# Designs tried in a protein design run: designed miniproteins, single chains, continued (5). Part 29

Each design is a single chain, and the fold is of that chain. pLDDT is the mean over its residues in the fold that is shown.

## One batch from the design tools (miniprotein)

Design m16980
Fold by ESMFold2-Fast:
Structure m16980 (fold): chain A 78 residues (1-78)
Amino acid sequence: ALSPEARALLRLLRESEDPEHREMAAAILLTLGEDLRRAKEEFIEALKALEDPETVETILRGAEQVDPELAEEIRAAL
């Protein structure tokens, strides 16, 4: 599952006025690379909560670099 700190950082970065901060949200999720599949449901919930299509796409592009099959499953669940 995504840690509470990771979810708080994702929210903070999404609410930032700086586009680079939104891209950093993807980088934070990539630190979960080894556990991304285990955190799949929480990851989907976090993406739905962002309500920002550009940030969601940035994060999904990051996930595709880690696990393309998992990224497609996540897209289907959104």
Scores: mean pLDDT 64

Design m16981
Fold by ESMFold2-Fast:
Structure m16981 (fold): chain A 70 residues (1-70)
Amino acid sequence: MVMDPSASLEERRAWFREEVARLPELLEAAGLDVEEVLAEIERELEANAENAHLVEGGRWALERLREHLA
């Protein structure tokens, strides 16, 4: 899924959060290693700590994945 680059900032934020909410289900359906994806998201958060929107979304994705693993 690719977000529409012409969407408003508010629409992009809402879309991103909704996509992240489905991430655990998509990972299971695709047969992906959830722990490996979790580690990759953590690396991206460290690399882009200054981008508040990316950090917010990435942190939310980590929490969702951790809840799924628990």
Scores: mean pLDDT 63

Design m16982
Fold by ESMFold2-Fast:
Structure m16982 (fold): chain A 57 residues (1-57)
Amino acid sequence: SELADAALAAASPGGRAAAERAMRRGDGNVFASGALSSGKATAEQARALGEEGSAGG
């Protein structure tokens, strides 16, 4: 997960895509939408959603 975490953080576009996918499903629509608007926050939100930490944040 450390490698996946670093990849998500370094690859903002990849993290953004993950957040967009979550938004489409509606699982994290509110959070993903806000993060997407921020751009930088998008990578961090996608990281939290797809990496370690509390699921859903």
Scores: mean pLDDT 52

Design m16983
Fold by ESMFold2-Fast:
Structure m16983 (fold): chain A 99 residues (1-99)
Amino acid sequence: MLTLTEAAKEAREKALALEAELKAQGKDEEGTMVGLATFLGVPLEALRRLAEADKAGTLTAEEVREVYDVAIARARELGAEELAAVLERQREEALAELA
């Protein structure tokens, strides 16, 4: 339990640092996404594929679920229930835009 709290703190600090660095480079959207992926243990390669598919207009519901389901599960494991709820809402919004 303590180790999970410490892991959540370290993951948050890492995520915020990466987000701030990318935003300082003018990559606001990428910074936010990389920060969240780092915090939630989402592979950066999966996130990069999702971003490329979105830019190409080929984004699928399966790709959205692949990234968000992993992120939501990890947020719950870390006890970040409020973040998990935000991610669930964002997933539903993204899926609705694709429908």
Scores: mean pLDDT 70

Design m16984
Fold by ESMFold2-Fast:
Structure m16984 (fold): chain A 75 residues (1-75)
Amino acid sequence: SRVAELLRRTARELEALGADPDIVEQVRTLARLVEEGELSPEEAVEKMREIAELAKQRGEDESAELIERAVEEIE
């Protein structure tokens, strides 16, 4: 799935930025669930927006911006 590949790439980019490991792991989990067909791309977008808000709350504005960019690339 292109969406799962994008989410895996986003997780790698977050890790390279030094993002919170919990945030990285949440994005990786979404990639796996999309690949397994347990989560739709639409549901993944909604959950990614929630993760972006969590990143903002933790002061990780750069991580949030990266996640928001990934959401735009999906839909």
Scores: mean pLDDT 87

Design m16985
Fold by ESMFold2-Fast:
Structure m16985 (fold): chain A 70 residues (1-70)
Amino acid sequence: DIEEIKQSIIDSIEEAKKNIDKLYNLTPEQKKLFLEQLDEIEEEVKKLKSKKEILEYVEKKMAEMFEKLQ
């Protein structure tokens, strides 16, 4: 069910948002940027209509965020 996948991703994003405040390696500005990016991912995921599109979109965005942490 596509709604179950969306909910799982949203729950993971919300957990990530809570954990961002605990990351001592990020500046306040970087934390704000990542929170904004997670909000954008959540809103876009809600609009997507296929499992493949959701998974490809999330994987791409998570990879982009990971590159910025290095």
Scores: mean pLDDT 78

Design m16986
Fold by ESMFold2-Fast:
Structure m16986 (fold): chain A 88 residues (1-88)
Amino acid sequence: MEEVERLNEEKLEELKPLVEEYEKKYGTKFSREAQLELAERLEKAAREIIEKMYELGLISEEEYEEMMEELEKMLEAHRKGLPYSTLL
C-alpha cells in the first residue's frame, strides 16, 4: 500500500500541473493535438499506478485488464474528439 499511495500522490501532483499548464496555455479550447498529448500523459501515469497495484496484489487480473481497457477507451475518445464528460 505505501508504494501505491506514494505513486498516487506523485502522479496526481504531476497530472494537476499538466492540466493547469494546458488550460492556461490554450484556454478552455484545446487543440485536438494538445488534448491528445495531455491524454497520453494522463494515461501513462494511470497505467503505472494500475501496474503497481497489480504487482502488489491489490487488484485481480480481471480488474487489471478492465482498468487498462478503460484507459485505452479514454485515449481513443480523445482521438475521436469526444468530450471527457461523455466518458463519465
Scores: mean pLDDT 65

Design m16987
Fold by ESMFold2-Fast:
Parts: C-alpha cells; structure tokens; sequence
Structure m16987 (fold): chain A 99 residues (1-99)
C-alpha cells in the first residue's frame, strides 16, 4: 500500500534511490508481499513513463533481500519460472563466483 505508492511515484520521476528505499523498508519489516507489491508498482510506472531507473533499483532491492516477487504475490507459475531461470544463471556463473 504505502510502499507501493512511494515506489511508483519515485519510479515515475526516475528516482532510483526513492524506489530502492521503499522496497527496502517493506522488506526490513519482514513483509515480502508488500515489498513485492512495491517492486511491481515501480516496474509498471517505469514502463508507463519510459524510465527504467526506479524499476531497476526496486528489482535490485528485492534481489538483495532474496525476494521472489511472483512467489510473494502468489503467482506460482511465474515464481517457478523465475526460480528455474535464476538456477540456470547461477550454474552458468558458478566458475566465476568469488567469495
């Protein structure tokens, strides 16, 4: 609700930091669904405005907190697809992973 509105408004203005902080604050509260809703709002606003800065920043915040947006929103098919893609990308990058 509140975080989704903040992330969407930030994304429309091209404010990546504002979109990132909105998602981070929701995730820090332990509300993965609210964080995912904020990420979705930033993505939608970015597509409508033609400015991807906010959407990109919101996605980074979700990834840093281990949030699968589709899973948090209850979309099982999209969550499964995202998991499979992530797993394949990790397999490809395994030889270049540094600790």
Amino acid sequence: AEYAERAGEAARKGDGEGAYEAVKEAADKGDNKEAAEAGAAADEAGKESGNGRGAGAATRAMLEHGINGAEALGDKERAELAREIGEKLREIGDEFEAE
Scores: mean pLDDT 70

Design m16988
Fold by ESMFold2-Fast:
Structure m16988 (fold): chain A 80 residues (1-80)
Amino acid sequence: GEAAAEFVKEEALRAGARRVEVGVKGDTLTVLVTAESAEAAERALRAALERGKRQGLLSSYSDPVRVSPVAVRATARLAP
């Protein structure tokens, strides 16, 4: 889970996130991204989750949900 968490965090920061918080519990990854706006945060989070899925680190992920004017959250399932 740690490799997937670190990968998603780094990719979200590269995609324009200002702050990324990642938690792992069992086979579930929870990601909170903060950026200039919720729209920018959603784009950064979607890019990071899609890249994690392409690398085989994630099997699936939820649609990001806006939690503040500058932050979005999503969950992902770790690949077996």
Scores: mean pLDDT 87

Design m16989
Fold by ESMFold2-Fast:
Structure m16989 (fold): chain A 108 residues (1-108)
Amino acid sequence: PLSEREKTLLLFRLIAAFTDVFLALKRDPAVSDEEREQITEELRQLQLQFQKALENDDYSAAIQTLQQMLQLVQDILARHADAPADARAMLETAIQILQDMIAELQRA
């Protein structure tokens, strides 16, 4: 089982990934305010699910939630293939963080 410190560090890593997603959406002029708000709300709901799963030591649920976040970010990158290179790089960074977190939890 993960320590409280390890759980807290996972939450900070998730916040870093979300920061990259939000900055990417802001840097893409093709992203509407409506789409940005929808993505922000979806990520907020998934973050709450992830936090609850970690609190309950439900690593299976935590992994599933991270996989849903990963799919969402991958879908955003695919829809915005014509986005500026810096925005795409931020989404790719978020994808890498989420993949690393999934791998770490699978070992917990």
Scores: mean pLDDT 88

Design m16990
Fold by ESMFold2-Fast:
Structure m16990 (fold): chain A 67 residues (1-67)
Amino acid sequence: MSLLRAQMLVQAIQQDAVIGPILQKAIEDQDFQTAETGLAFLDLPDDVKKVSEEELEKILKQTLLLL
């Protein structure tokens, strides 16, 4: 399950003053394409960045539930 990765993403969003707010808004607007692009600019572990597109979508949707 993507819950731990979603929690890590929430923490990264809350800690990044520049990209964090932009990524949070994209996720809240369910603009997952923009959110996926924004993830490339966050300092996230490789295990979050190098997932399949299907798994990434699940992480982003789970992140929306945690925000």
Scores: mean pLDDT 73

Design m16991
Fold by ESMFold2-Fast:
Structure m16991 (fold): chain A 103 residues (1-103)
Amino acid sequence: KEKVIETLNKLIAGIIKLKDKIPQEVARAVGSALTAIIKVVSGKEVTEEDIKYVPQEVADAVINAAKAGNVPEALRIVRDFVEKQTDNKELLDLLKKAEEEIA
């Protein structure tokens, strides 16, 4: 649990540093999805406001994976979504590293 939260916070910090180098819509969607994962892991309820920047299908898949205790799968879903939106290698590498650290 502590390792999961630490890895996700580190990932969010990395994405913030890249926000001016990636599409704003992608940065917002990823930030929203990661916040939703943290809320689920922390036992908090995810609101519609939390996921407003994430496509509904992606949001549902991410939340379902996180609720099932499968955070690596939730991150894989986020990375699959990002790969369809941008070719930014730094962002994709950050997501993949987070998946590997949590798994």
Scores: mean pLDDT 83

Design m16992
Fold by ESMFold2-Fast:
Structure m16992 (fold): chain A 72 residues (1-72)
Amino acid sequence: SEADVREAIETARQDVEELMNSKTLSNQQKIDALRYAIPVLEQLRSKAPPSVQPEIDELIKYLEEKIKELEA
């Protein structure tokens, strides 16, 4: 359902925030985790209703920007 997809998106956002705030993980470990998450989100997008696809697209873009930040 749309509600289930939105809950999954919100959970993923929280997980990314916790990952980025980790003081014990290296930048490379954070990058690897974010890169692993992107194809999982793309798979979710392919099965998601059109109404929530933009929210998934925004989340993927957010992960890509975080990867760039960590690589800088």
Scores: mean pLDDT 85

Design m16993
Fold by ESMFold2-Fast:
Structure m16993 (fold): chain A 79 residues (1-79)
Amino acid sequence: DFEKVEKLVINLAEAIKNKDWEEAVKKIEELIEILKEQKVPQKHLDALEKLKKDVEEKKESPLIKNVIETAEKIKEDKK
């Protein structure tokens, strides 16, 4: 559900900031499973698989930076 996805994105960004790469991979896998159940387009699942690979390789990438920026935006969202 939407709130669960937002919480996972925040937790993913925190894991990346803390260099907890194993936790970050786990959060990406949880996101992929939720989004698969919600039948999101395959292109979004492919993007998350690429993000997972970037995190597993511990490299800085635009996808990792985008996740951190997205999490900060979610934290500022007072709904």
Scores: mean pLDDT 77

Design m16994
Fold by ESMFold2-Fast:
Structure m16994 (fold): chain A 96 residues (1-96)
Amino acid sequence: MWIELDPSDPEKLKAFEEEVNESLGRMFASIIWLAVERAESVEEALEVIREGTELIKSLPNETVRRAAAEALREYAEREEDPEIAEAIREAAEEIE
């Protein structure tokens, strides 16, 4: 169901903030994954992973970074290229 935002209810506000930050983290990971899938070479995929990792590490919110790292690990399990899969796993470890 749709969560109604009530700023006068701190419990609902906290739950909403946590859900938004988790969604943002997963969104950043999905953008990196889509760019990796569109890369024409392993070298291009590795560069995308490097740039995406630095971007996520620069984000001040721990929940966003943690959610991104968790989503990246899920994508690494789906990656057929072992070099790219290892790079994504290492990126997830660096972000945490």
Scores: mean pLDDT 79

Design m16995
Fold by ESMFold2-Fast:
Structure m16995 (fold): chain A 80 residues (1-80)
Amino acid sequence: MLSPEQQAELRKLLAAAVEADAAGDREAVRAHLTRFAQLLLDSGLSNETVSQAVAAAVAGLKAGLSQEEIFARVLKIIEE
């Protein structure tokens, strides 16, 4: 399970990615999602689980979901 500090950092990175996507800054979106993936890897998750979590975040951004909805979907993947 992710620590409260890790969850706070993930929420911050997803918020930054949502803001960058809304601004059309594709490079910033990639940078924030790269840090998001690295944080998940550093927390001991498998490459497969991290790939699924990143894919869910990208899909959520494309669908125009809020940061909280994207985070909920990511959390469901990593809590399996």
Scores: mean pLDDT 83

Design m16996
Fold by ESMFold2-Fast:
Structure m16996 (fold): chain A 80 residues (1-80)
Amino acid sequence: MAEEIAEKIMELAGVKEKLTSLQIYDALLKAGVDRETALIVVSTALAVAKSGFVTPEQLREALEKLPKELQEKIKAALDK
């Protein structure tokens, strides 16, 4: 689940190596994820990365730290 979500976010952002917080946020909003959930993802990813840039591996790790209900909500939005 987390790997699939991370890959889709990167695909929507058009990047292969690393993402900014804004790129993650914009990709999630384009997919139909609500602002509150998108901000939780961004803040968790920044906490894992400890920098302004988030690698795909760090994004996956951040998504794995989220409650399963939020992961399912994000996946449902991305699958539309």
Scores: mean pLDDT 81

Design m16997
Fold by ESMFold2-Fast:
Structure m16997 (fold): chain A 88 residues (1-88)
Amino acid sequence: SKATELQLESTRLDIEGAENVARLLEEKARESTPDDAELLRRAVEEVRRAIEIAKESLKNPETALDGAMEAGVATVHGASTLTSVRSK
């Protein structure tokens, strides 16, 4: 249905947002002190794990919203980590 197509597209957009945050975290880690780089790399691993969960959720329309939420939460946590490092 059209509603199912829109839900799947929404989940794909949330995955793209999470991938962008992971990229920014990886870029910042390359420029950071060893301690901050370790914190940022851990955040990348968490975001990447959430992306894989969200991608798996796309196999079933009933879980697509759960996948979107997982990617969204990971994006917020990743952005928070990036902000915390940048404010030091």
Scores: mean pLDDT 81

Design m16998
Fold by ESMFold2-Fast:
Structure m16998 (fold): chain A 71 residues (1-71)
Amino acid sequence: SKIRKEILSKIGQVLRLIGEIYDLQRQLQQAVASGDTERAQALEREISRLEKERDELLKEIDKLSEELNKE
């Protein structure tokens, strides 16, 4: 169904975002360890942005899953 394809596409986007967040968290740990406060703050802002995108996609998946279950 179209709804199932949209859910799978959004799941793929979430998985990519999780990977990007993980890589940025590792970079953040390195920046903190080296005392690079400007880089650490920039990485924290980027992580927060990606986490917000992830959470919005998860909400969209939940709505689509609810629509699918009502059929």
Scores: mean pLDDT 89

Design m16999
Fold by ESMFold2-Fast:
Structure m16999 (fold): chain A 63 residues (1-63)
Amino acid sequence: MLSEETIALLRSLGIPEEVIEALNAGADPAELLSPLQRAVLAALVAKPDFLSPEQRAELTGLL
């Protein structure tokens, strides 16, 4: 399940609310996220000083 910090980050990236709700319910990220959205999340995970440890772990789970 996603933390409120991760949900807020996904909202700030322009990911639709229905997609965030489905991801938080455990739906498959590969079915919900576009290739561009997944590339953006991968780029954020690659930046060690940008995300909290919890956010990095959760976003890695979405890739």
Scores: mean pLDDT 77

Design m17000
Fold by ESMFold2-Fast:
Structure m17000 (fold): chain A 75 residues (1-75)
Amino acid sequence: SLLAEARRLIERRFREALELIRQGKFEEAERLRRELADFVDLLARTGAPQWLVDLGREGVREVERALKEELEKLR
């Protein structure tokens, strides 16, 4: 189903972004975070189920937190 595909995309992109952060590829991770945020906003605007939107928003926030934390360690 389209919802199952959207969920898998969110989960995959979330994991990819965290792995990029682990590798120190912060610009690539930030690009993926923005792409994921844009996708989640599109899902919200097109009436996707709230659980899917919430999953995506939590993923975006977690990537943002991880990126911020790692960048602070470099200061």
Scores: mean pLDDT 87

Design m17001
Fold by ESMFold2-Fast:
Structure m17001 (fold): chain A 92 residues (1-92)
Amino acid sequence: MEALEEEARELEEELEKVPGIAERIEEAFRAVAEENRAALEAALAAGDWETAIALVTEIVREALLRAGVPEEVAERVARLFEELARLQAAAR
């Protein structure tokens, strides 16, 4: 398995140790994503992948913080997401 996939799995396992955290993250993610939907749609429509990746990274970070995830863990997850998104964009 790739190093990024292994780190993602380890972070998921750490988060799953807290009962109900998954539901809180999902709710917070939906709220933060909706707040940024227009900006994200505009970036995607313009083909501005750098802005789109930055916006989604910030959405992930803010959603985790609102759900009560520790700042250190939230930052690690957001960084991992940014790296995966950049790799996906570079491949396509």
Scores: mean pLDDT 74

Design m17002
Fold by ESMFold2-Fast:
Structure m17002 (fold): chain A 99 residues (1-99)
Amino acid sequence: RERRIRQLEREARGAIDSAQAAIEGRLKSEYIGKMNLMAASTNLLLAARHASPESAEKLEEAARRANELGAKGASVEELEKLLEEIRRVVEEVVERERE
């Protein structure tokens, strides 16, 4: 449990960091924003592999949303909402796994 939860937290933190980098990168280049969204999606999918099936589904859904925004192009406002959503999903999942 301890090792699995630590890995989940590490991957989930990586997703949050990548989503924050997407906001900053979007101000410089749409391409940099898109690349960081792709990284956030990847980190969410990696975290899902260390989660229970129910928690994995939530992380995978957040990953799909990040990937869709990256494909369509996202405004800074949309990226800020996505970051908030990712943070909430991660907090819920980590708390559930520690139960």
Scores: mean pLDDT 82

Design m17003
Fold by ESMFold2-Fast:
Structure m17003 (fold): chain A 92 residues (1-92)
Amino acid sequence: SMSRERIKQVRSLLRRQAERRGVSLTELVVDTLERNGRTELAKLVREQEDDEDGAISALTVLSVGGSEEEAKEALLNGVKEAEKIIREKEEK
């Protein structure tokens, strides 16, 4: 429940920021990753067209101290993989 709630909180925050800036949620995630030097992950997010769930999952994994590889797994395998990774990080 905590991992799922964290993903929902990140989604809500990113959606509000995207609306304020007049950009898509995916573009906001890409910009955030590029600004943090995550160029390879940002490119992968751009290639996953219309995958808001994947983009949010990847950024949420990074926000809890996940690695770039764990973020890639969350992006490609979706919310359930992100929930697993987040739970593992929060239990430490």
Scores: mean pLDDT 81

Design m17004
Fold by ESMFold2-Fast:
Structure m17004 (fold): chain A 74 residues (1-74)
Amino acid sequence: SRLEQLTQQSVQLSQQAQQALQQGDYGSASQYLEQRGDVLRELAGLVDDPQVREGLLAGADEDYQQSQRLKAQA
């Protein structure tokens, strides 16, 4: 399902962001986090549980915020 695809994509993007951060590639890390934020926002639109939706949106906001900070370092 779309939900399963997006969930898997969010995990992959998280792993890619972590690897980029470990190598000091702030440009790639910021891009992966921004993409993960987009994925989490789409996931939030597909879930009926308000608590789960709130968590996904909070995660997306955190990813966007971190991405902006990393862009300043790139």
Scores: mean pLDDT 89

Design m17005
Fold by ESMFold2-Fast:
Structure m17005 (fold): chain A 106 residues (1-106)
Amino acid sequence: ISEEQKRIIEESLRRLASDPGILIGLIGDNVLIITDGDPEARRIALEAAERLAEVPELFVKVDGDTVVVSSRGDEEAEEFLRRAVEEIVPEEQQERARELLREEYG
């Protein structure tokens, strides 16, 4: 992938990670972006999804309060996406995403 596409991925992830209503988790080879249902958090997630969809090596799907991002079989895009999430998103945010899902359904 190009330097411009890498910049889009990093900027999108940093924007998402800065909002307290948005949780980001890496699950297998997929990035899950979960909003708390707040309209502002939802808007930020949708804007980031639109920007990430500009990267042709990425598959982006919006499903309710969740955005799913995966590679389309491109190894460079997959590795970069994984590394960017690991670098930008704290592990505690991933744990909080799992806790919220558990609280709603437990």
Scores: mean pLDDT 76

Design m17006
Fold by ESMFold2-Fast:
Structure m17006 (fold): chain A 68 residues (1-68)
Amino acid sequence: EFPEIKEDDTRENFLKKVVEFVNYLLEKGIPLDEVARIVRAAAEAWRAGLTPQEVYELMKKLAEEALK
């Protein structure tokens, strides 16, 4: 299961959950280049001013697509 991001999550807690999510994807056998693509998209969304929850929802969407 993907960890849940709450509206009141601190920046530190959000980053910890992102690291856990990356480890989860690698454990599921998603190729490293695909994980890197997902992380890059998340970083771009973060820099564009999306909320932690929006960034995480994007990462989940891309991960589900990669697991097909």
Scores: mean pLDDT 73

Design m17007
Fold by ESMFold2-Fast:
Structure m17007 (fold): chain A 78 residues (1-78)
Amino acid sequence: THRQLGEQHLQLGQQALAQGDNVGAAQHYEEAARHYEEAGDLRSAAVALLRAAYALYDTDPERAEELERRALELHGRA
C-alpha cells in the first residue's frame, strides 16, 4: 500500500543519513511524503517533508525552506 511504501522510504532515508548521504536521504523522505499523501496521511507526509528539509539544510537551504513551507501547508490540511 502507499502507507507501506511511505514507511519503507522513511527507513531508507534514515539509512542514507546514517551513511552521510544527505541528498539521498532527502530524496527518500520526499518519496515517503508522496506516498503518505496518496494514502491520505497528511501528518506523516508533513513529517517526512520536514525530515527532508533538515537533511538539506547545510547543502541546499533554499530547497530546505521550500520543503518546510510544503510541510506547514500539509499540516494545516490535516
Scores: mean pLDDT 85

Design m17008
Fold by ESMFold2-Fast:
Structure m17008 (fold): chain A 103 residues (1-103)
Amino acid sequence: MTPEELARAAARLYVLAEGAKAAGDDIQGFSVEDLEKLARSLAEQAYKQGIKEAEAEVETVVRGSNGVVYRLRGKAKITYKDGKPVFEVLELEIERLPAGAAA
């Protein structure tokens, strides 16, 4: 992945974490903490490769626990303070889909 792809992946993972938190559910088998740790790790790697700011959108269908399915739409921005990533959620929508919806 390019540094830009790493930064956008970090932003998208952060949106997934915030979506999971808002739903009160684990998404795609990952806890909120796991998603946040992965997002932070990727953002730090991108910074070391020269990225100073990134923004990414995500719109996807994700599987929660016990067969629950969600539609997630969001946007996050990454900035850095003293070399540490700072995540800002600009948009977040998570909707539980009806029984029988495809993931």
Scores: mean pLDDT 82

Design m17009
Fold by ESMFold2-Fast:
Structure m17009 (fold): chain A 95 residues (1-95)
Amino acid sequence: MVVVIISVGAESEENAEKAKKGLEEFLEENRENIPGLLKYDISFDEVVPNVINITLVAESREAGEKAAKLIEEFLEENKEKYGILSVEVRIVEIK
């Protein structure tokens, strides 16, 4: 199993709220295109309110990398719509 953490920086708290809603809708609609995705959570950062943290739990590194790529592509396509400034991806293997 792997945990994928994606941190998304938006121009404002309002933009972060729009991005979170868009990501929730995207992940729900695209679940069947991410085989091996076990769980996901999307939350606002506790310290920086215009940052969103996406946590994905995947069966394998391949599934986690595929999920991360789909999310990054979604965010790039919607960068202007959601006022996205930055995207950072981390993949951690769980023993």
Scores: mean pLDDT 84

Design m17010
Fold by ESMFold2-Fast:
Structure m17010 (fold): chain A 63 residues (1-63)
Amino acid sequence: NELSLLHQIPQEKINRFIAGRLLLGSGESKSEAAKVAGMSVGNLSTIENAVKNKDYATLKKTL
């Protein structure tokens, strides 16, 4: 169950990722969004793609 796997990720990591996504949506740079999310630009892009593809295993691995 992919949703159950996602629920195992610490809420603080999820909150930082959501904040980074909101910055991307508001027109901030990927670098600023990655800083807020607490990760590299590459990892932020990996997580964005994992969310779009419902790849919760990659979300757990990268967060």
Scores: mean pLDDT 70

Design m17011
Fold by ESMFold2-Fast:
Structure m17011 (fold): chain A 72 residues (1-72)
Amino acid sequence: MTVTAPRELIPEVALRIANAALEAGATEVVVRQASADTLEVEVTAPNKEQLEKAEKKIEEVAREAQEEARRR
């Protein structure tokens, strides 16, 4: 999946995404920077339910990062 995040927070958001997805039940998370403000995230999970949970957590982290950047 592709996620948009503030350029200034990309390294922080990448780490938060990886941790959140793993805590949500993902077995493997690969995060790549696709552009200055976008991350490409590959998530592996044991089943569809865990995958959907991990993807929702990733989207939540990205949304929170957007909010955080607007305050900085």
Scores: mean pLDDT 80

Design m17012
Fold by ESMFold2-Fast:
Structure m17012 (fold): chain A 107 residues (1-107)
Amino acid sequence: SEFEKKLKEYINELKELIQRLRDALAAGATPEEVDRLLREFGEVVRKIGDILVENNQLEAAKKIREVYEEFLEKVDEARQAGDVEATIQAMIEALNKIIEILEEVLK
């Protein structure tokens, strides 16, 4: 279905974002680079939430919202500590959880 194709495209986009985050972590990312990655992550999560709701995948949408809210709390703590590496690790963890939720929808 078109919905399944879109979810597979988003899963691939999230996997590419994880690789970019790992590369940024290895290279010593700047706060400005992390802010750009945070904005990109937020936009993709919003689009995924929208398509899940439109396709009556309300449980998956709720799980992703919960993952994103927990992620934002971790990012706020890391930013208060000036810990760029912790911010990137929190993004990678959240992205992996979201991918697992989306893969479950495709089963």
Scores: mean pLDDT 88

Design m17013
Fold by ESMFold2-Fast:
Structure m17013 (fold): chain A 62 residues (1-62)
Amino acid sequence: SPEVEAKEKVYELAKEKGPDYVFELIYKKDPSIKNYAKNGADLVFKILEGDKKALELAKKYL
């Protein structure tokens, strides 16, 4: 599933480089991410919990 693959990629990136690194990767391509998440930890949490907007951004840009 693309959702499972996106969650696994986000989990591994956050574990290796920190959650703010995931936020920065998406922010460079779509600054509107700041309207959906307060910081990297919030973004990673939302993606792993299956938040529709955060997960779509992860699938599109990661």
Scores: mean pLDDT 85

Design m17014
Fold by ESMFold2-Fast:
Structure m17014 (fold): chain A 80 residues (1-80)
Amino acid sequence: LSEELQSGVTDGVSQITVGVTNIAISKGIDMSIDDLQSAISLLTKMLEQTRAAGGSAATLQALEDALAQVQKLLDQRKKS
């Protein structure tokens, strides 16, 4: 069950997740459609949990930006 402690943990984990995702995107890593869908699911879950826990506006924006980038890559991969 989620406690107030979850707020700080969720913010930290969300920031790490965004960082890792952005590094993968920046390096042009050839991610499969399955990997991209998994990343979208993870980022969506983190975004929802961060909003529910009262995460920072900066963290929410970073998660939304990362999600948009992954969705764009998924579109490109389906097109290839």
Scores: mean pLDDT 68

